Designed miniproteins, single chains, continued (3). Designs and how they scored, part 76

Each design is a single chain, and the fold is of that chain. pLDDT is the mean over its residues in the fold that is shown.

## One batch from the design tools (miniprotein)

Design m10790
Fold by ESMFold2-Fast:
Structure m10790 (fold): chain A 84 residues (1-84)
Amino acid sequence: MLTEKGKKLAEEGKLEEAAELYLEAKDYVSAAKVAVALDQLGDTKKALEFAEKLIEAKVKEPEVLEALKVLSPPKELEEKLKEL
């Protein structure tokens, strides 16, 4: 299953590939967690790219919204997040 493959990729440090698989699987919670991990490792650009995709998907799950707040996206993305 895509979520299991994503977990293995994340364990191997392939966070970008893991996030892409989670988004494809529509596992937005796991995708959001990986985006936060990318930001914490200093890959803020990739973290924000995945945050934007989560906002565009209009995910309303509380765990995803909390992760997006932690990522501190640009003002333009924060305005879209407040509409959720």
Scores: mean pLDDT 73

Design m10791
Fold by ESMFold2-Fast:
Structure m10791 (fold): chain A 106 residues (1-106)
Amino acid sequence: MDENKEYLDLSGSSLTSIPPGAFKDMKNLKYLNLSNNSLTRIAPGAFENLENLEYLDLSGSTLTSLPEGVFKNMKNLKYLNISGSTLTEFPKDIEKLKNLKYLDVS
C-alpha cells in the first residue's frame, strides 16, 4: 500500500474483517470507503495511523460491535457512516470526534 495515497475505495470488495494495522502504512489517507462489504468484525487497531482520515464509510456492513478505541486516532474525521449495521453499543470514542460533521448510524 502507498504511503502517499489520500483516497482508497474498497467498497463492494467482499471483505469480512479488517485486521489490526490494515492501513498502518497509509498515514496520509483522507478518504476510506469500506461500504457494501460483508464486514462482521473490525479488530482493535484496524485504523491505527489514520490520523489524517476525514471520511470513513462502513455502511452496509453486518457489524454487531466495534472495539473501544477504534476511532481514537481519527481526530480529523468529518464524515462517519455506519448505517445498516446492528450495533448493540457504540464505542465511546465517537464522542471524542470533535470535527465530525456527519454521523449516520441508522
Scores: mean pLDDT 81

Design m10792
Fold by ESMFold2-Fast:
Formats: sequence, structure tokens, C-alpha cells
Structure m10792 (fold): chain A 55 residues (1-55)
Amino acid sequence: SMAEKIREGALALGRAGLSPEVAGQYARREALDAGFSEEEAEKLAREVEKEVRAL
């Protein structure tokens, strides 16, 4: 899915050493650009931030 592709990209940024906050912001922006609602984009960003913080 598009959400999964965005998550994969954001996690790759986290693995490269970017902060959880930056990875989450990237995911939110990509989701909005892909046509997701603001609520869906924020949810994805928060999930990504949590996953990157756990790396």
C-alpha cells in the first residue's frame, strides 16, 4: 500500500540516523502529497515516530 511505502522510506531515514521527529515529519508530508487526509497523515507520522524511536 502507499502507507506502507511511506513507512518504509521514513524508517530508512531513521536507520540512516535521522531523528524520530524528522522521520515522522517526512511521513506526514508524503502522506498528504499522496492524498491522505490530515488525520491519516498525522496517525502515520506518529506511528513512524514511535517505530524510529524504537530502532
Scores: mean pLDDT 84

Design m10793
Fold by ESMFold2-Fast:
Structure m10793 (fold): chain A 88 residues (1-88)
Amino acid sequence: MEELRERARELLREAVEAGAAGDYERALELAREAARLAREAGDALLLAEALALEALALRRQGRDEEAERLLEEARRLLEEAGLLEEAA
């Protein structure tokens, strides 16, 4: 499981870098692969992070409806895992 988590984190870093460079298609591909590995690892935080990056890349491509669905899924995962931050 640790190797899957580490690879997912590497892919998330690469996805962020691709997105920052304006390569949203590359960012989307990397985020999707990270989400796949996070699911296999059973890591809800990594999965939510990957889905959020996937959604961001979709939004930059004008695919807002698909992005909205992924953001809702990421939010649900974080709520179920108890990982949503409560700020005063």
Scores: mean pLDDT 81

Design m10794
Fold by ESMFold2-Fast:
Structure m10794 (fold): chain A 61 residues (1-61)
Amino acid sequence: MREKIEREVEVALLTMKGNIYLKMGDKEEAAKYYEKAAKVAEENGDKDTAKIFRKLAEELK
């Protein structure tokens, strides 16, 4: 339960970093952070969220 909340916070932080890089024009770094967010979401059992982040990362490549 607590572990799952910590994973959700981690996904949010990784997404924030990805968004910052995207605003800076660094699409490659943004994609890397979205891929990390997808991996953490998948590890947390949130396959739908992981799929969304994987799609975002792929669109930036």
Scores: mean pLDDT 79

Design m10795
Fold by ESMFold2-Fast:
Structure m10795 (fold): chain A 61 residues (1-61)
Amino acid sequence: VSAEEVIAALREVIRERGPDIKASALLREAGRRVGLSVQEVIDILRAAGIDPGELIAELKK
């Protein structure tokens, strides 16, 4: 799974559930869609040089 696929899953969850979704629920649901745990989602984003907290804040705008 690529960082692009993780970001796409995060965007899709926000589109369906709305921007008020909690970060923990967002990461869990996005992870489920790509077959990853929350920790694996975080690890993939960090390996790509992306801070998960900053990304989530940006995607919720």
Scores: mean pLDDT 84

Design m10796
Fold by ESMFold2-Fast:
Structure m10796 (fold): chain A 115 residues (1-115)
Amino acid sequence: DLLVDPRTDPSMPPRLRAYVLRLEEQGLFVAVLRAKGKSIEEISNAIYELIEKNRDKFTDKVVILVFDEQGLLLGERVLKLPVSKEEIKKAISDILNRNNLSLDDVAFVVVVTGL
């Protein structure tokens, strides 16, 4: 399981933690995944399972945000629901390619709905 609790995980960068907690304060559903050392397949599968388990919260669109180990935003993608694993995988690949990044640059993926 790649899921991280932003309130209890001490390894969470302060900048990213503050950002996530602010989104939750606004009434948005937010999930944080630890992506460091994980394949695109593992990350995409984790996002897909998260959406399926929380279908009541994921009704219109989902925003995928990619962060480095310092909590700096590297890129984002908005997807309309419903989504396939292949669409999620493509979204992550598109973020990386557009910003001339490798998967090794990614430490966290944040999944948001209600925006």
Scores: mean pLDDT 85

Design m10797
Fold by ESMFold2-Fast:
Structure m10797 (fold): chain A 96 residues (1-96)
Amino acid sequence: AKELLEKGKELAKEGKLEEAKELYEKAIAELEKVWTLDSPKEIHILLADTLYELGLLLEKMGELKEAKGYYAQALVLYEMVLGPDHPKTKEVEKKL
């Protein structure tokens, strides 16, 4: 999943937005299969990071409503793991 996120970010930087989207969606699907409430913080953060990156990509593609849905999902995970006052949590909150 982490490798898919990193490769997706590289493709997004190259302007290959649809290919980046496919990799982010695959990373999320793989993480959701193994994710539980009792998962290590690293898994929660990786899922939140991937949801946030997909949100940023969708925003860049003009899919603002879908992007906000992913930002909301990422926010819940960041708040749970890092707390509401963490800089990363506040960064995502600004996108909503």
Scores: mean pLDDT 81

Design m10798
Fold by ESMFold2-Fast:
Structure m10798 (fold): chain A 90 residues (1-90)
Amino acid sequence: SAEEKIKELRERALARVEAVRAQALAANASPEVLALIDEALAAVKAGNLSEAIHHLNEAAVLATDPALRAALIEAARELARIQAEISKLK
């Protein structure tokens, strides 16, 4: 069903942001970057993918570690693809 697909897509978005948060902690990211990732995580949990994408992109701009910056950009792109897919199912 569309509801089951949307649930799977939202769970995938949550897992992706949780994964990038773990990477940020391992990379000893700045408190500002961690705060933006935590805002993105809260936004995903609230079902607001647009806000999550915005915060991930802001975190990427501030990230000094190149691998973390790339991971944040990729996470934002994946969430944008998920958002587009959910929109097609509504």
Scores: mean pLDDT 89

Design m10799
Fold by ESMFold2-Fast:
Structure m10799 (fold): chain A 80 residues (1-80)
Amino acid sequence: SLEELRKKAIELVKKMEEAGVITPEQAKSLIRAVEADPGVALLQLAVIKVLNPEKYKKVEKDFDELVKTLIEMERLREAE
């Protein structure tokens, strides 16, 4: 469900914050975007990856899973 995907995306953002890859302010912004517009969250993640490739490498698995989850959320939103 969209709600379960949203919960999963938020947990992945929190894992990235705990790993020190994103700041608490970036995490708050990403969670807001996940809840309001997954497309905006995808854009924010693309910026983070470009600006901090070494940090991305540390959380690559969780980052890629978050991107996949957001794409699935966008697909379900478009299908409704």
Scores: mean pLDDT 84

Design m10800
Fold by ESMFold2-Fast:
Order: sequence, then structure tokens, then C-alpha cells
Structure m10800 (fold): chain A 60 residues (1-60)
Amino acid sequence: SMEEERRALEEAERRGLEAMERWKEVLERYKKGASVEEIAKELGASKDEVTASLRQHLGE
């Protein structure tokens, strides 16, 4: 239904914005020369998650 489609779209948009904001935080710290370990610690993420994000968005 239109209501179910609207809810799914709103949730997808919210998750997309959250993912984009997280990526911006990773990128800003990376540009300042922070290590993967430092970024992971500051954002409460794993080193693998930070590394995967950088690889996916920057192509290494």
C-alpha cells in the first residue's frame, strides 16, 4: 500500500542519511591523518568497519 511504501521510503532515507553522516565523520578524520584505529575508537566502530568504509568509498 501507499502507507507501507511511504514508511519504507522514510526509513530507507533515514538510514541513508545516517550512513552518509557516519561516512563524513570517517572521511574528515581520515583527511586529518587519523589512523584507522583512532577513527574506530572515536566513532565506536570496529577497525574492520572503518577499513571497509574507506575501501568502498575511496577505492583504497
Scores: mean pLDDT 76

Design m10801
Fold by ESMFold2-Fast:
Structure m10801 (fold): chain A 59 residues (1-59)
Amino acid sequence: MSEAEVIGLAAEHDARTYLGASEEAARAAGDLAKELIEQGASPKEAGRQAARLAEELAA
């Protein structure tokens, strides 16, 4: 797996496990994190943006 794929899967898992996100919200967070890494974002920034998206979608 690429770094982007690994970070995406980690963001999806974290959203589901720690943020109480739905399956759809967790997947969206993972997809966002992967895309951000592929665009040159740091893992920390990708994770932050993914967590925000998961929280917004869970609200």
Scores: mean pLDDT 80

Design m10802
Fold by ESMFold2-Fast:
Structure m10802 (fold): chain A 66 residues (1-66)
Amino acid sequence: PGVGLRQGTAILVKAGLSEEEALALAREAGRLVAQGRGKDAHELLVSAGLSDEQADKAAAGALLGL
């Protein structure tokens, strides 16, 4: 349950966000994906400055973990 959040956060930090920003964004994106709102999660990540590829990896990390 916590593994996906850690992995998603790590991807966002590597993309250039602070740990606090990455954690908050990973939690919100993970919440949207858990609700079946994957498109909204992708839009949120892209709006935060991530590329489509970075957003896809972050969303996958939030769901799958390691």
Scores: mean pLDDT 71

Design m10803
Fold by ESMFold2-Fast:
Structure m10803 (fold): chain A 55 residues (1-55)
Amino acid sequence: SVDDQIARLDAQIDALVAELERGVADGTVTPEDLERLGQQLLDLLRQRQALIQQS
């Protein structure tokens, strides 16, 4: 279902945000990591928006 797909995307978004927060706190995040994680987050957000618009 669309709700199930949105829930999976939300879980992936939460996981990426948690990874970013941990990396910032630990001082281990690089500019390359920020670009990569930022792009992945934007892609997931776009997929989520597309699913909502199809509902």
Scores: mean pLDDT 83

Design m10804
Fold by ESMFold2-Fast:
Structure m10804 (fold): chain A 76 residues (1-76)
Amino acid sequence: MMSEEELKEEIEKLEKKIKELKEEIKRLEKELEEAKAAGASQEKLDEIELEIEIKEGMVALLEGMKGFLEKILEKK
């Protein structure tokens, strides 16, 4: 069983990764808006949308893992 300190460390690592991914998503959303305004091809728009979708999926997975670890910490 992980120590409370180890659980807090893992939660912190997950929070940092989630924050990084959310910032990447914000940048991609700006790129998507700029590409739309510039009249970019549908293929280019689809590529940006796919990258956003993949990163959103990663955030959801990491948020789930964080929530699981937080529940373990609460049961101390």
Scores: mean pLDDT 84

Design m10806
Fold by ESMFold2-Fast:
Structure m10806 (fold): chain A 100 residues (1-100)
Amino acid sequence: DALIRLAEEVLELAREVLKLGEKAGNKEAVELARRAEELARRAIELAREGRLEEAKRLIREAARLVKEAALLVMKTTDDKEIILRSIGLALRAIGIELDL
């Protein structure tokens, strides 16, 4: 239950940072966000199968990629709203890693 919720949360963060990467025009951030989304979806499946240690590992990797993508978005854009949203996503990704 808790791991599925964390995997679903990191999936949502990956989708949000993907949109910010697209708005900022940073293709590397978009690629990292897509990879994070794929890992988060796989983590949900593994958690449902009771493969908890593998699910935790993929959630950590997905959260790390979300944080990395958010930092790239911040580096790419001068848009204050996009920067503030990217900071929020990075902090939430760190929070997920701490909850594991």
Scores: mean pLDDT 90

Design m10807
Fold by ESMFold2-Fast:
Parts: structure tokens; C-alpha cells; sequence
Structure m10807 (fold): chain A 56 residues (1-56)
């Protein structure tokens, strides 16, 4: 269900953030930009999961 996916996302949020940030840094982005990009991706993903949890 959408709620189950949202709970899993919240449990793994920090690890996902660090993995995304490190990935962007390795790709050649600076640390500040990598952090902003990682946060933006996670915010969009969280919003999609919240909408799915509310609608299902």
C-alpha cells in the first residue's frame, strides 16, 4: 500500500539522502549542489508517496 511505502521511505530517508549526495559528488557536482539535488529528489519522491497513501 501507499502507506507501507511511505513508512519504508521514512525509515531509510537518511541512508538514501547520503547515497544520493555521494553519488552526485562522485559525478562531479560540488557538495552544496549535490546536497540540494539529493534533497529535491527526496522531497518529490516523498510527496508522490504521500499522495498515493492518501488516495489508496
Amino acid sequence: SGEELLEEFERNREERFEALKEGFIRAGFDEELAEKMAKGILEVEEEILRIRAEKL
Scores: mean pLDDT 82

Design m10808
Fold by ESMFold2-Fast:
Structure m10808 (fold): chain A 79 residues (1-79)
Amino acid sequence: SMEKLQELLEKLLENIETVWLPLAEKLAKEGRIEDAITLLRSIAEGLELLLPKITDPELRERAEKLIKEIREKIEELEK
């Protein structure tokens, strides 16, 4: 159902913020820059593929902000 899909997408965004972004930060701090970039790119690409399926405007804005933040972090790490 559409409602169940939106709930799963919200949980996915929460997991990105609470698990995957902190992991990427830890990898970067440990000097594992290439691993951090690979993880961040995978998250951004996954979210970009899911954007057309996000029908909730607030959830879509949150996903778009996360993609932007992740892409900016990648650019910082590539310097």
Scores: mean pLDDT 87

Design m10809
Fold by ESMFold2-Fast:
Structure m10809 (fold): chain A 70 residues (1-70)
Amino acid sequence: SDKDEAEKAIKEAGELIFEKNREKLSEENRKLLGQAVKLYMEGLKLYEEGKYKEAKEKFEEAIRLLKSIK
């Protein structure tokens, strides 16, 4: 279901944010992390509103940014 997919994306994005927050990042990578966190927070708001498909899209955008951080 869209809800199950959104919950999986919440977990993946959250784990990546936790990992990247613990790293010493360049200024550029810190900006990318900040953008990913904003997308994650937007996704959580959509999830609380029951908009699971839209929430998933926000979490997937966050995951893409997080995976671009070296």
Scores: mean pLDDT 88

Design m10810
Fold by ESMFold2-Fast:
Structure m10810 (fold): chain A 86 residues (1-86)
Amino acid sequence: MDVEIAIGVAMIAAAVAALVARKEGDEETARAAREAAARLAELEAARASPEEVAAALEEAARRFEELGDEETARLFRTAARAVASL
């Protein structure tokens, strides 16, 4: 998986997480998901290095884990690992 595909997958995961969190009234997780998606969009626009993208994905995964969204955290960690192997 190249960097662009990994960012795309993570952004879809963030969008789903934001939608689910909003339906459940979890504004903190919804905000974290929007912030993660915005950061990934900025890194993509800046053509950031795979190392910077992997670090951002790992940080977002840790944040989702802290918020109890283990599924979104797992998807972000998978994307980070894929980018780090490039």
Scores: mean pLDDT 83

Design m10811
Fold by ESMFold2-Fast:
Structure m10811 (fold): chain A 75 residues (1-75)
Amino acid sequence: APEEALELVYEAINKAKNLEDQIIATLVAMGVYLAVKAGDFETAARIAEKGAELSTDPEVQKLLREAAEKLREAS
């Protein structure tokens, strides 16, 4: 569900412990929001997955991967 995925991305921003992961999660939130608004859930999922790969905090990685999974389920 897109709403659940966005909530997970916002949670990742809040849980990020370093500036790099905060920036990554924030950019993911913007990209996912725009892709979801365009109806492109596959692109939204890829953005969230790439954000997880670039993040260093395991909690942020987990939340972004869960968001990607929920976005793929919406595709």
Scores: mean pLDDT 86

Design m10812
Fold by ESMFold2-Fast:
Structure m10812 (fold): chain A 77 residues (1-77)
Amino acid sequence: KEELIKAAEELAKLAEEAGDEEAARYARQSVEYLKKGDIEKGIRYAKLAAERALRTGIPELREAALRLGQLVQEIEK
């Protein structure tokens, strides 16, 4: 749970620095819902953030997105 929040926070920071406002917004929404205990919405926004970030072509952003996606899969098991 804390790892997922940390990964979403890192993706939000990297996306904001890269100018991908959509990915940053989804990642911030994921963090908010996860902190409120709404795991379903938190995971949904994490997936949206990761999908958006993977489309940028920026290596650091893609790596952060892949890590976030993997953590989401671990929680959904």
Scores: mean pLDDT 81

Design m10813
Fold by ESMFold2-Fast:
Structure m10813 (fold): chain A 59 residues (1-59)
Amino acid sequence: TEKLSIINKGTSEAIDYLLKGDEEKAREAVQKAGDEAGASDAQKQAVFDNAKTHADRVK
């Protein structure tokens, strides 16, 4: 569950950056969270895609 908490925090930070138009910082937030959680590159990409989908829904 600690890994899920790390990913959730990174996803929230990425969504905030995407809403501000800062895609580079959004990607960095996901990469950092994914590295801490031990996620694969594919899993990090999925987290980023989820964050972007969420941000696009609330724009």
Scores: mean pLDDT 81

Design m10814
Fold by ESMFold2-Fast:
Structure m10814 (fold): chain A 108 residues (1-108)
Amino acid sequence: MKKLLEEIEKLLEEAEKEKDVEKKLKIIEEAIDKLEEAFKIMTKDDAIKLLELTARALKLAMELLRETKDKKLILRAIGAVLRLIGLALDIQLKFDIPKELFDELISR
């Protein structure tokens, strides 16, 4: 788990620095695949960190939606946003994360 979370964090750092919208989206999509894999094997101790990384990926995907006018990239970015919202809710439900903490992590 720790290695997988570190790999996700590095992908999100790469996405934050990427200026090409299509490449940025591809990195975000790879991070989402790894986040979904992490969710399947996660324990309660990993839940807050996974939720923080999920929120960070969601922020990047939403920013990308504002930056692109390409219809194909918009549709992919919408798909990414929906996957990330679903994952954040699944994490919150599975580990009964307090609403106040959930709202803080998602809003940051």
Scores: mean pLDDT 83

Design m10815
Fold by ESMFold2-Fast:
Structure m10815 (fold): chain A 59 residues (1-59)
Amino acid sequence: SNIEKGLDVAEESGFATPKIEEARKAPPEKAEQLRKSVIDTIEKMAAGGREGAAALAAA
């Protein structure tokens, strides 16, 4: 599923493990919100590479 793929990519990209675990265990309503946030983060990281990830961490 897109959620599982998104979380796996985030984990590989170094996105915070606690946030990924929270997303996996969250109730359905909150899981949808966290999934969208994770996907948006991955998109920014992919577009800007490590620089994008660093900018996001600073924000």
Scores: mean pLDDT 62

Design m10816
Fold by ESMFold2-Fast:
Structure m10816 (fold): chain A 81 residues (1-81)
Amino acid sequence: SLKEKAIEALRKAIEAVEKGDFETARKYVQEALDLVAEGMEDPEKRRRVIELLQKAIEAIYNGDKEKAIEYLREALRVVEE
């Protein structure tokens, strides 16, 4: 399902950030964002996840590994609900 693919992309993004691989992390965050925008049925959850993923991208851009992981984990929690 699109939800399962989004969860997989988010987990891979978190792993990439933990390894300091920001290029791979950005790729997986973008994949998760696209999947959520297309396939998340709950409009309020979709909006919140998109906001969290945008904040994660900004944190990755700024080299803020800790904040990037926090935003990605929050996004994963919302998607898994």
Scores: mean pLDDT 87

Design m10817
Fold by ESMFold2-Fast:
Structure m10817 (fold): chain A 97 residues (1-97)
Amino acid sequence: SIEKVIEILKKFKEQVIANVDDLEKMREIGEKFLEELKKINVDPEFIEWLKRQMERILEAAEKDPELARKLVEAFYKSTIAYLLSKEKKTPEEINKI
């Protein structure tokens, strides 16, 4: 269910933002995030896209933790918007997230 994917994404975003200065911890968080999505049978193509986004975030964090924070927030917002658009959610339902 998309609601479960959104819940997992929220947890991922919060954990990554809290640990943006710790590359090893961010990598562990990313691996657990992808593992949780695999367990609920999320589309393999979507998981591969998420892996590429995580790699970009890790690369940014090595150079600029604030850029990494901004990328995580932008990634989260765009991913949530995409998922909600596929669910045919109303603007009122989207605003509750």
Scores: mean pLDDT 77

Design m10818
Fold by ESMFold2-Fast:
Structure m10818 (fold): chain A 81 residues (1-81)
Amino acid sequence: SVEEMTERMTEALTARIAEMIAAGRAEEARELLRRALEEARRLSDRELALAALRAIAEAAARFPELADVAEEARAALAELE
């Protein structure tokens, strides 16, 4: 389901982003998520796109340094819903 895919993607992204932030690599974390957002926007599969965009938004929202990326992901998600 989209919910199960979202959960899996969210936890994977959160773990990677947490490692990058802990290492002082917040800008690289932002670029990683922005690349993921661009990839998600190119997906023709609506369910996969929704899962990916929700995962990006949820993962980014967990870190204050990434609030701008969370907003970008939520805006993209709104376009599909």
Scores: mean pLDDT 84

Design m10819
Fold by ESMFold2-Fast:
Structure m10819 (fold): chain A 110 residues (1-110)
Amino acid sequence: AAASTDEELERLKKEIEEDPNNAEAWLNLGLILFAKEEYEEAIEYYEKAIKLDPNNARAWYYLGLAYFKLEEYEKAIEYFEKAIRLAKEQNDEELVELAEEKLKEAKEKL
């Protein structure tokens, strides 16, 4: 059966209860809240993911994207630059392109 957003959220909360050091589960919780346009709550979970795994380029990208949605462009720029650096180190060319495009958009908003 296809899981609803609420079912996915409850599943991820159980994963966190079983293993609070699961950085990917914290990131996925943030992604669900981002999809619900709950950007400030998404940021809290992305920050937990980054604290556990500071080299997760995707988590830095989504943190930047959440700040971009909140019109906090200076923070968005900082986090997109961090995501680009890590993505380049990890040879993630798709994430580099996505983050560079969003970095350009954020700079144009200043």
Scores: mean pLDDT 87

Design m10820
Fold by ESMFold2-Fast:
Structure m10820 (fold): chain A 58 residues (1-58)
Amino acid sequence: TKKILEIAEKVLGVSPINSDDYFYDLGGNGNKMKIFQELLEKELGIKVPSYDFVYNPL
């Protein structure tokens, strides 16, 4: 969703992010991934495992 991309932009500090971009290719690391997961749960009520963002684009 568009909100997922907006949250990723805030966490990674890069914009724009496309739906075909990968979190780790944009400079993501373990700490930023944890923050990203926490924001997704807080703002969207979704829990996504970190490996999903390794194998799938945003």
Scores: mean pLDDT 77

Design m10821
Fold by ESMFold2-Fast:
Structure m10821 (fold): chain A 69 residues (1-69)
Amino acid sequence: SMYREKVAKEAAEIAKKLGLSEEQVKKVVELALKAFDEALEKLKLTPEQAYLYALAIAFQEALRLAKEQ
């Protein structure tokens, strides 16, 4: 899915901009992709809505990890 690839790319960019380690970047991307898949299957959102939802989750997790440094 084009939107799934966008989630992975943009989640990684968000995490990197917040100064997270390579391992933390991977965690943020994995969580965002899981959120995207769950939004499609559980919440029955459109791919565009699932993409926006996944990015919100990525941002929240990246900020949480940045505060724990």
Scores: mean pLDDT 87

Design m10822
Fold by ESMFold2-Fast:
Structure m10822 (fold): chain A 62 residues (1-62)
Amino acid sequence: DELARKALEAVRRKNWEEAERYLEEFAKKYGMSKSQAALQVALLALREGDPELAREVLEIFG
């Protein structure tokens, strides 16, 4: 999903405000809570081979 990827890229850049906006948009699009959306973005990071980024997503937003 494009919104999940944009959220992940914002986390990678340490742009927390932008990451939060994309997470909220992603959550709203699929009827998820913010923490559920954060888990999906963290799983995307894991699938792309970046467990440290996945951990950051969950620590900040999960």
Scores: mean pLDDT 85

Design m10823
Fold by ESMFold2-Fast:
Structure m10823 (fold): chain A 71 residues (1-71)
Amino acid sequence: SELEEKLKKKLGELLTLLKENLHLLEDPEFLKKLEEADEKLQEYGEKKDFEKAIEVLEELIKYIKEQIKKL
């Protein structure tokens, strides 16, 4: 499905950003954002709401990119 493919693509983007920016895992504010995103992704995954899951990933990716700009 188109939504599943988009979800996989966004997950790949997130994993690449995290791999390239592992130092973000030392930031407690970032860890809190990851925890909040994980909770939402679990909820939307259970509901099979892939559009909302994609939105969560897009917001997290945006947050990471903003943190990178500050460094």
Scores: mean pLDDT 83

Design m10824
Fold by ESMFold2-Fast:
Structure m10824 (fold): chain A 78 residues (1-78)
Amino acid sequence: MKAEKAVELILEAARANAAGDLEKAQALGEEALKLLEELSEEEQEEALRRAEAELARLAAELHPEKKEEFLKLAEEAE
């Protein structure tokens, strides 16, 4: 499904950015945006909410000092 693929690309872009690979992060982000543009507004909102929750969980893993804050954001996005 295009929405799931867009979320996967957003997460890969975030991981690439965390690793310092800014070129890869930008390319993956652009691919995700193109897929989101092909979706209906409702599907875009659902994909973005899912991506927000998953990004917050990833941020909690990468920054354990702010784990509580990021996990709260993930719960609010679900």
Scores: mean pLDDT 77

Design m10825
Fold by ESMFold2-Fast:
Structure m10825 (fold): chain A 81 residues (1-81)
Amino acid sequence: MSDEELAELLRKAAEDLREQAERLKKEGAEEAAELTRRAAELVEEAAEAMAAGDREKARELLEEAERLALEAARLLHEHLA
């Protein structure tokens, strides 16, 4: 895949995460929704970095987004219990 193709996939992933955050907020999982929305913002920034050829910045942003997504998943498990 080219960096431009990867950037496009990351933009779609960020959109999916935003939709997930809105759904979580409507279901009352507000803290998990906020973390998921923040992860979406970081994935979008990673897409911009990737499109600019800054792979190192993209990697750092994706690592932080993953950390937030995992925290949101833990909170969601607590909410569903």
Scores: mean pLDDT 83

Design m10826
Fold by ESMFold2-Fast:
Structure m10826 (fold): chain A 66 residues (1-66)
Amino acid sequence: ELEELEKKIKELLEKAKAQNDEESVTKLEMLLDGIEVLKENKASEEAIKEFIEVAKKVVEEIEERL
């Protein structure tokens, strides 16, 4: 789940970079940083679920624009 989200974010990041969408690039990079922080800090299952819910909304917004 988190790993699948990370892969999708990386794919969208490449599309955003190709389209010179700096705002989307910044948002997607921040989401990737957030995923790394969750992994490094052994975040709770609840914290991971909350992050995924928020991140999915951001990803959906960017995907609709690209």
Scores: mean pLDDT 80

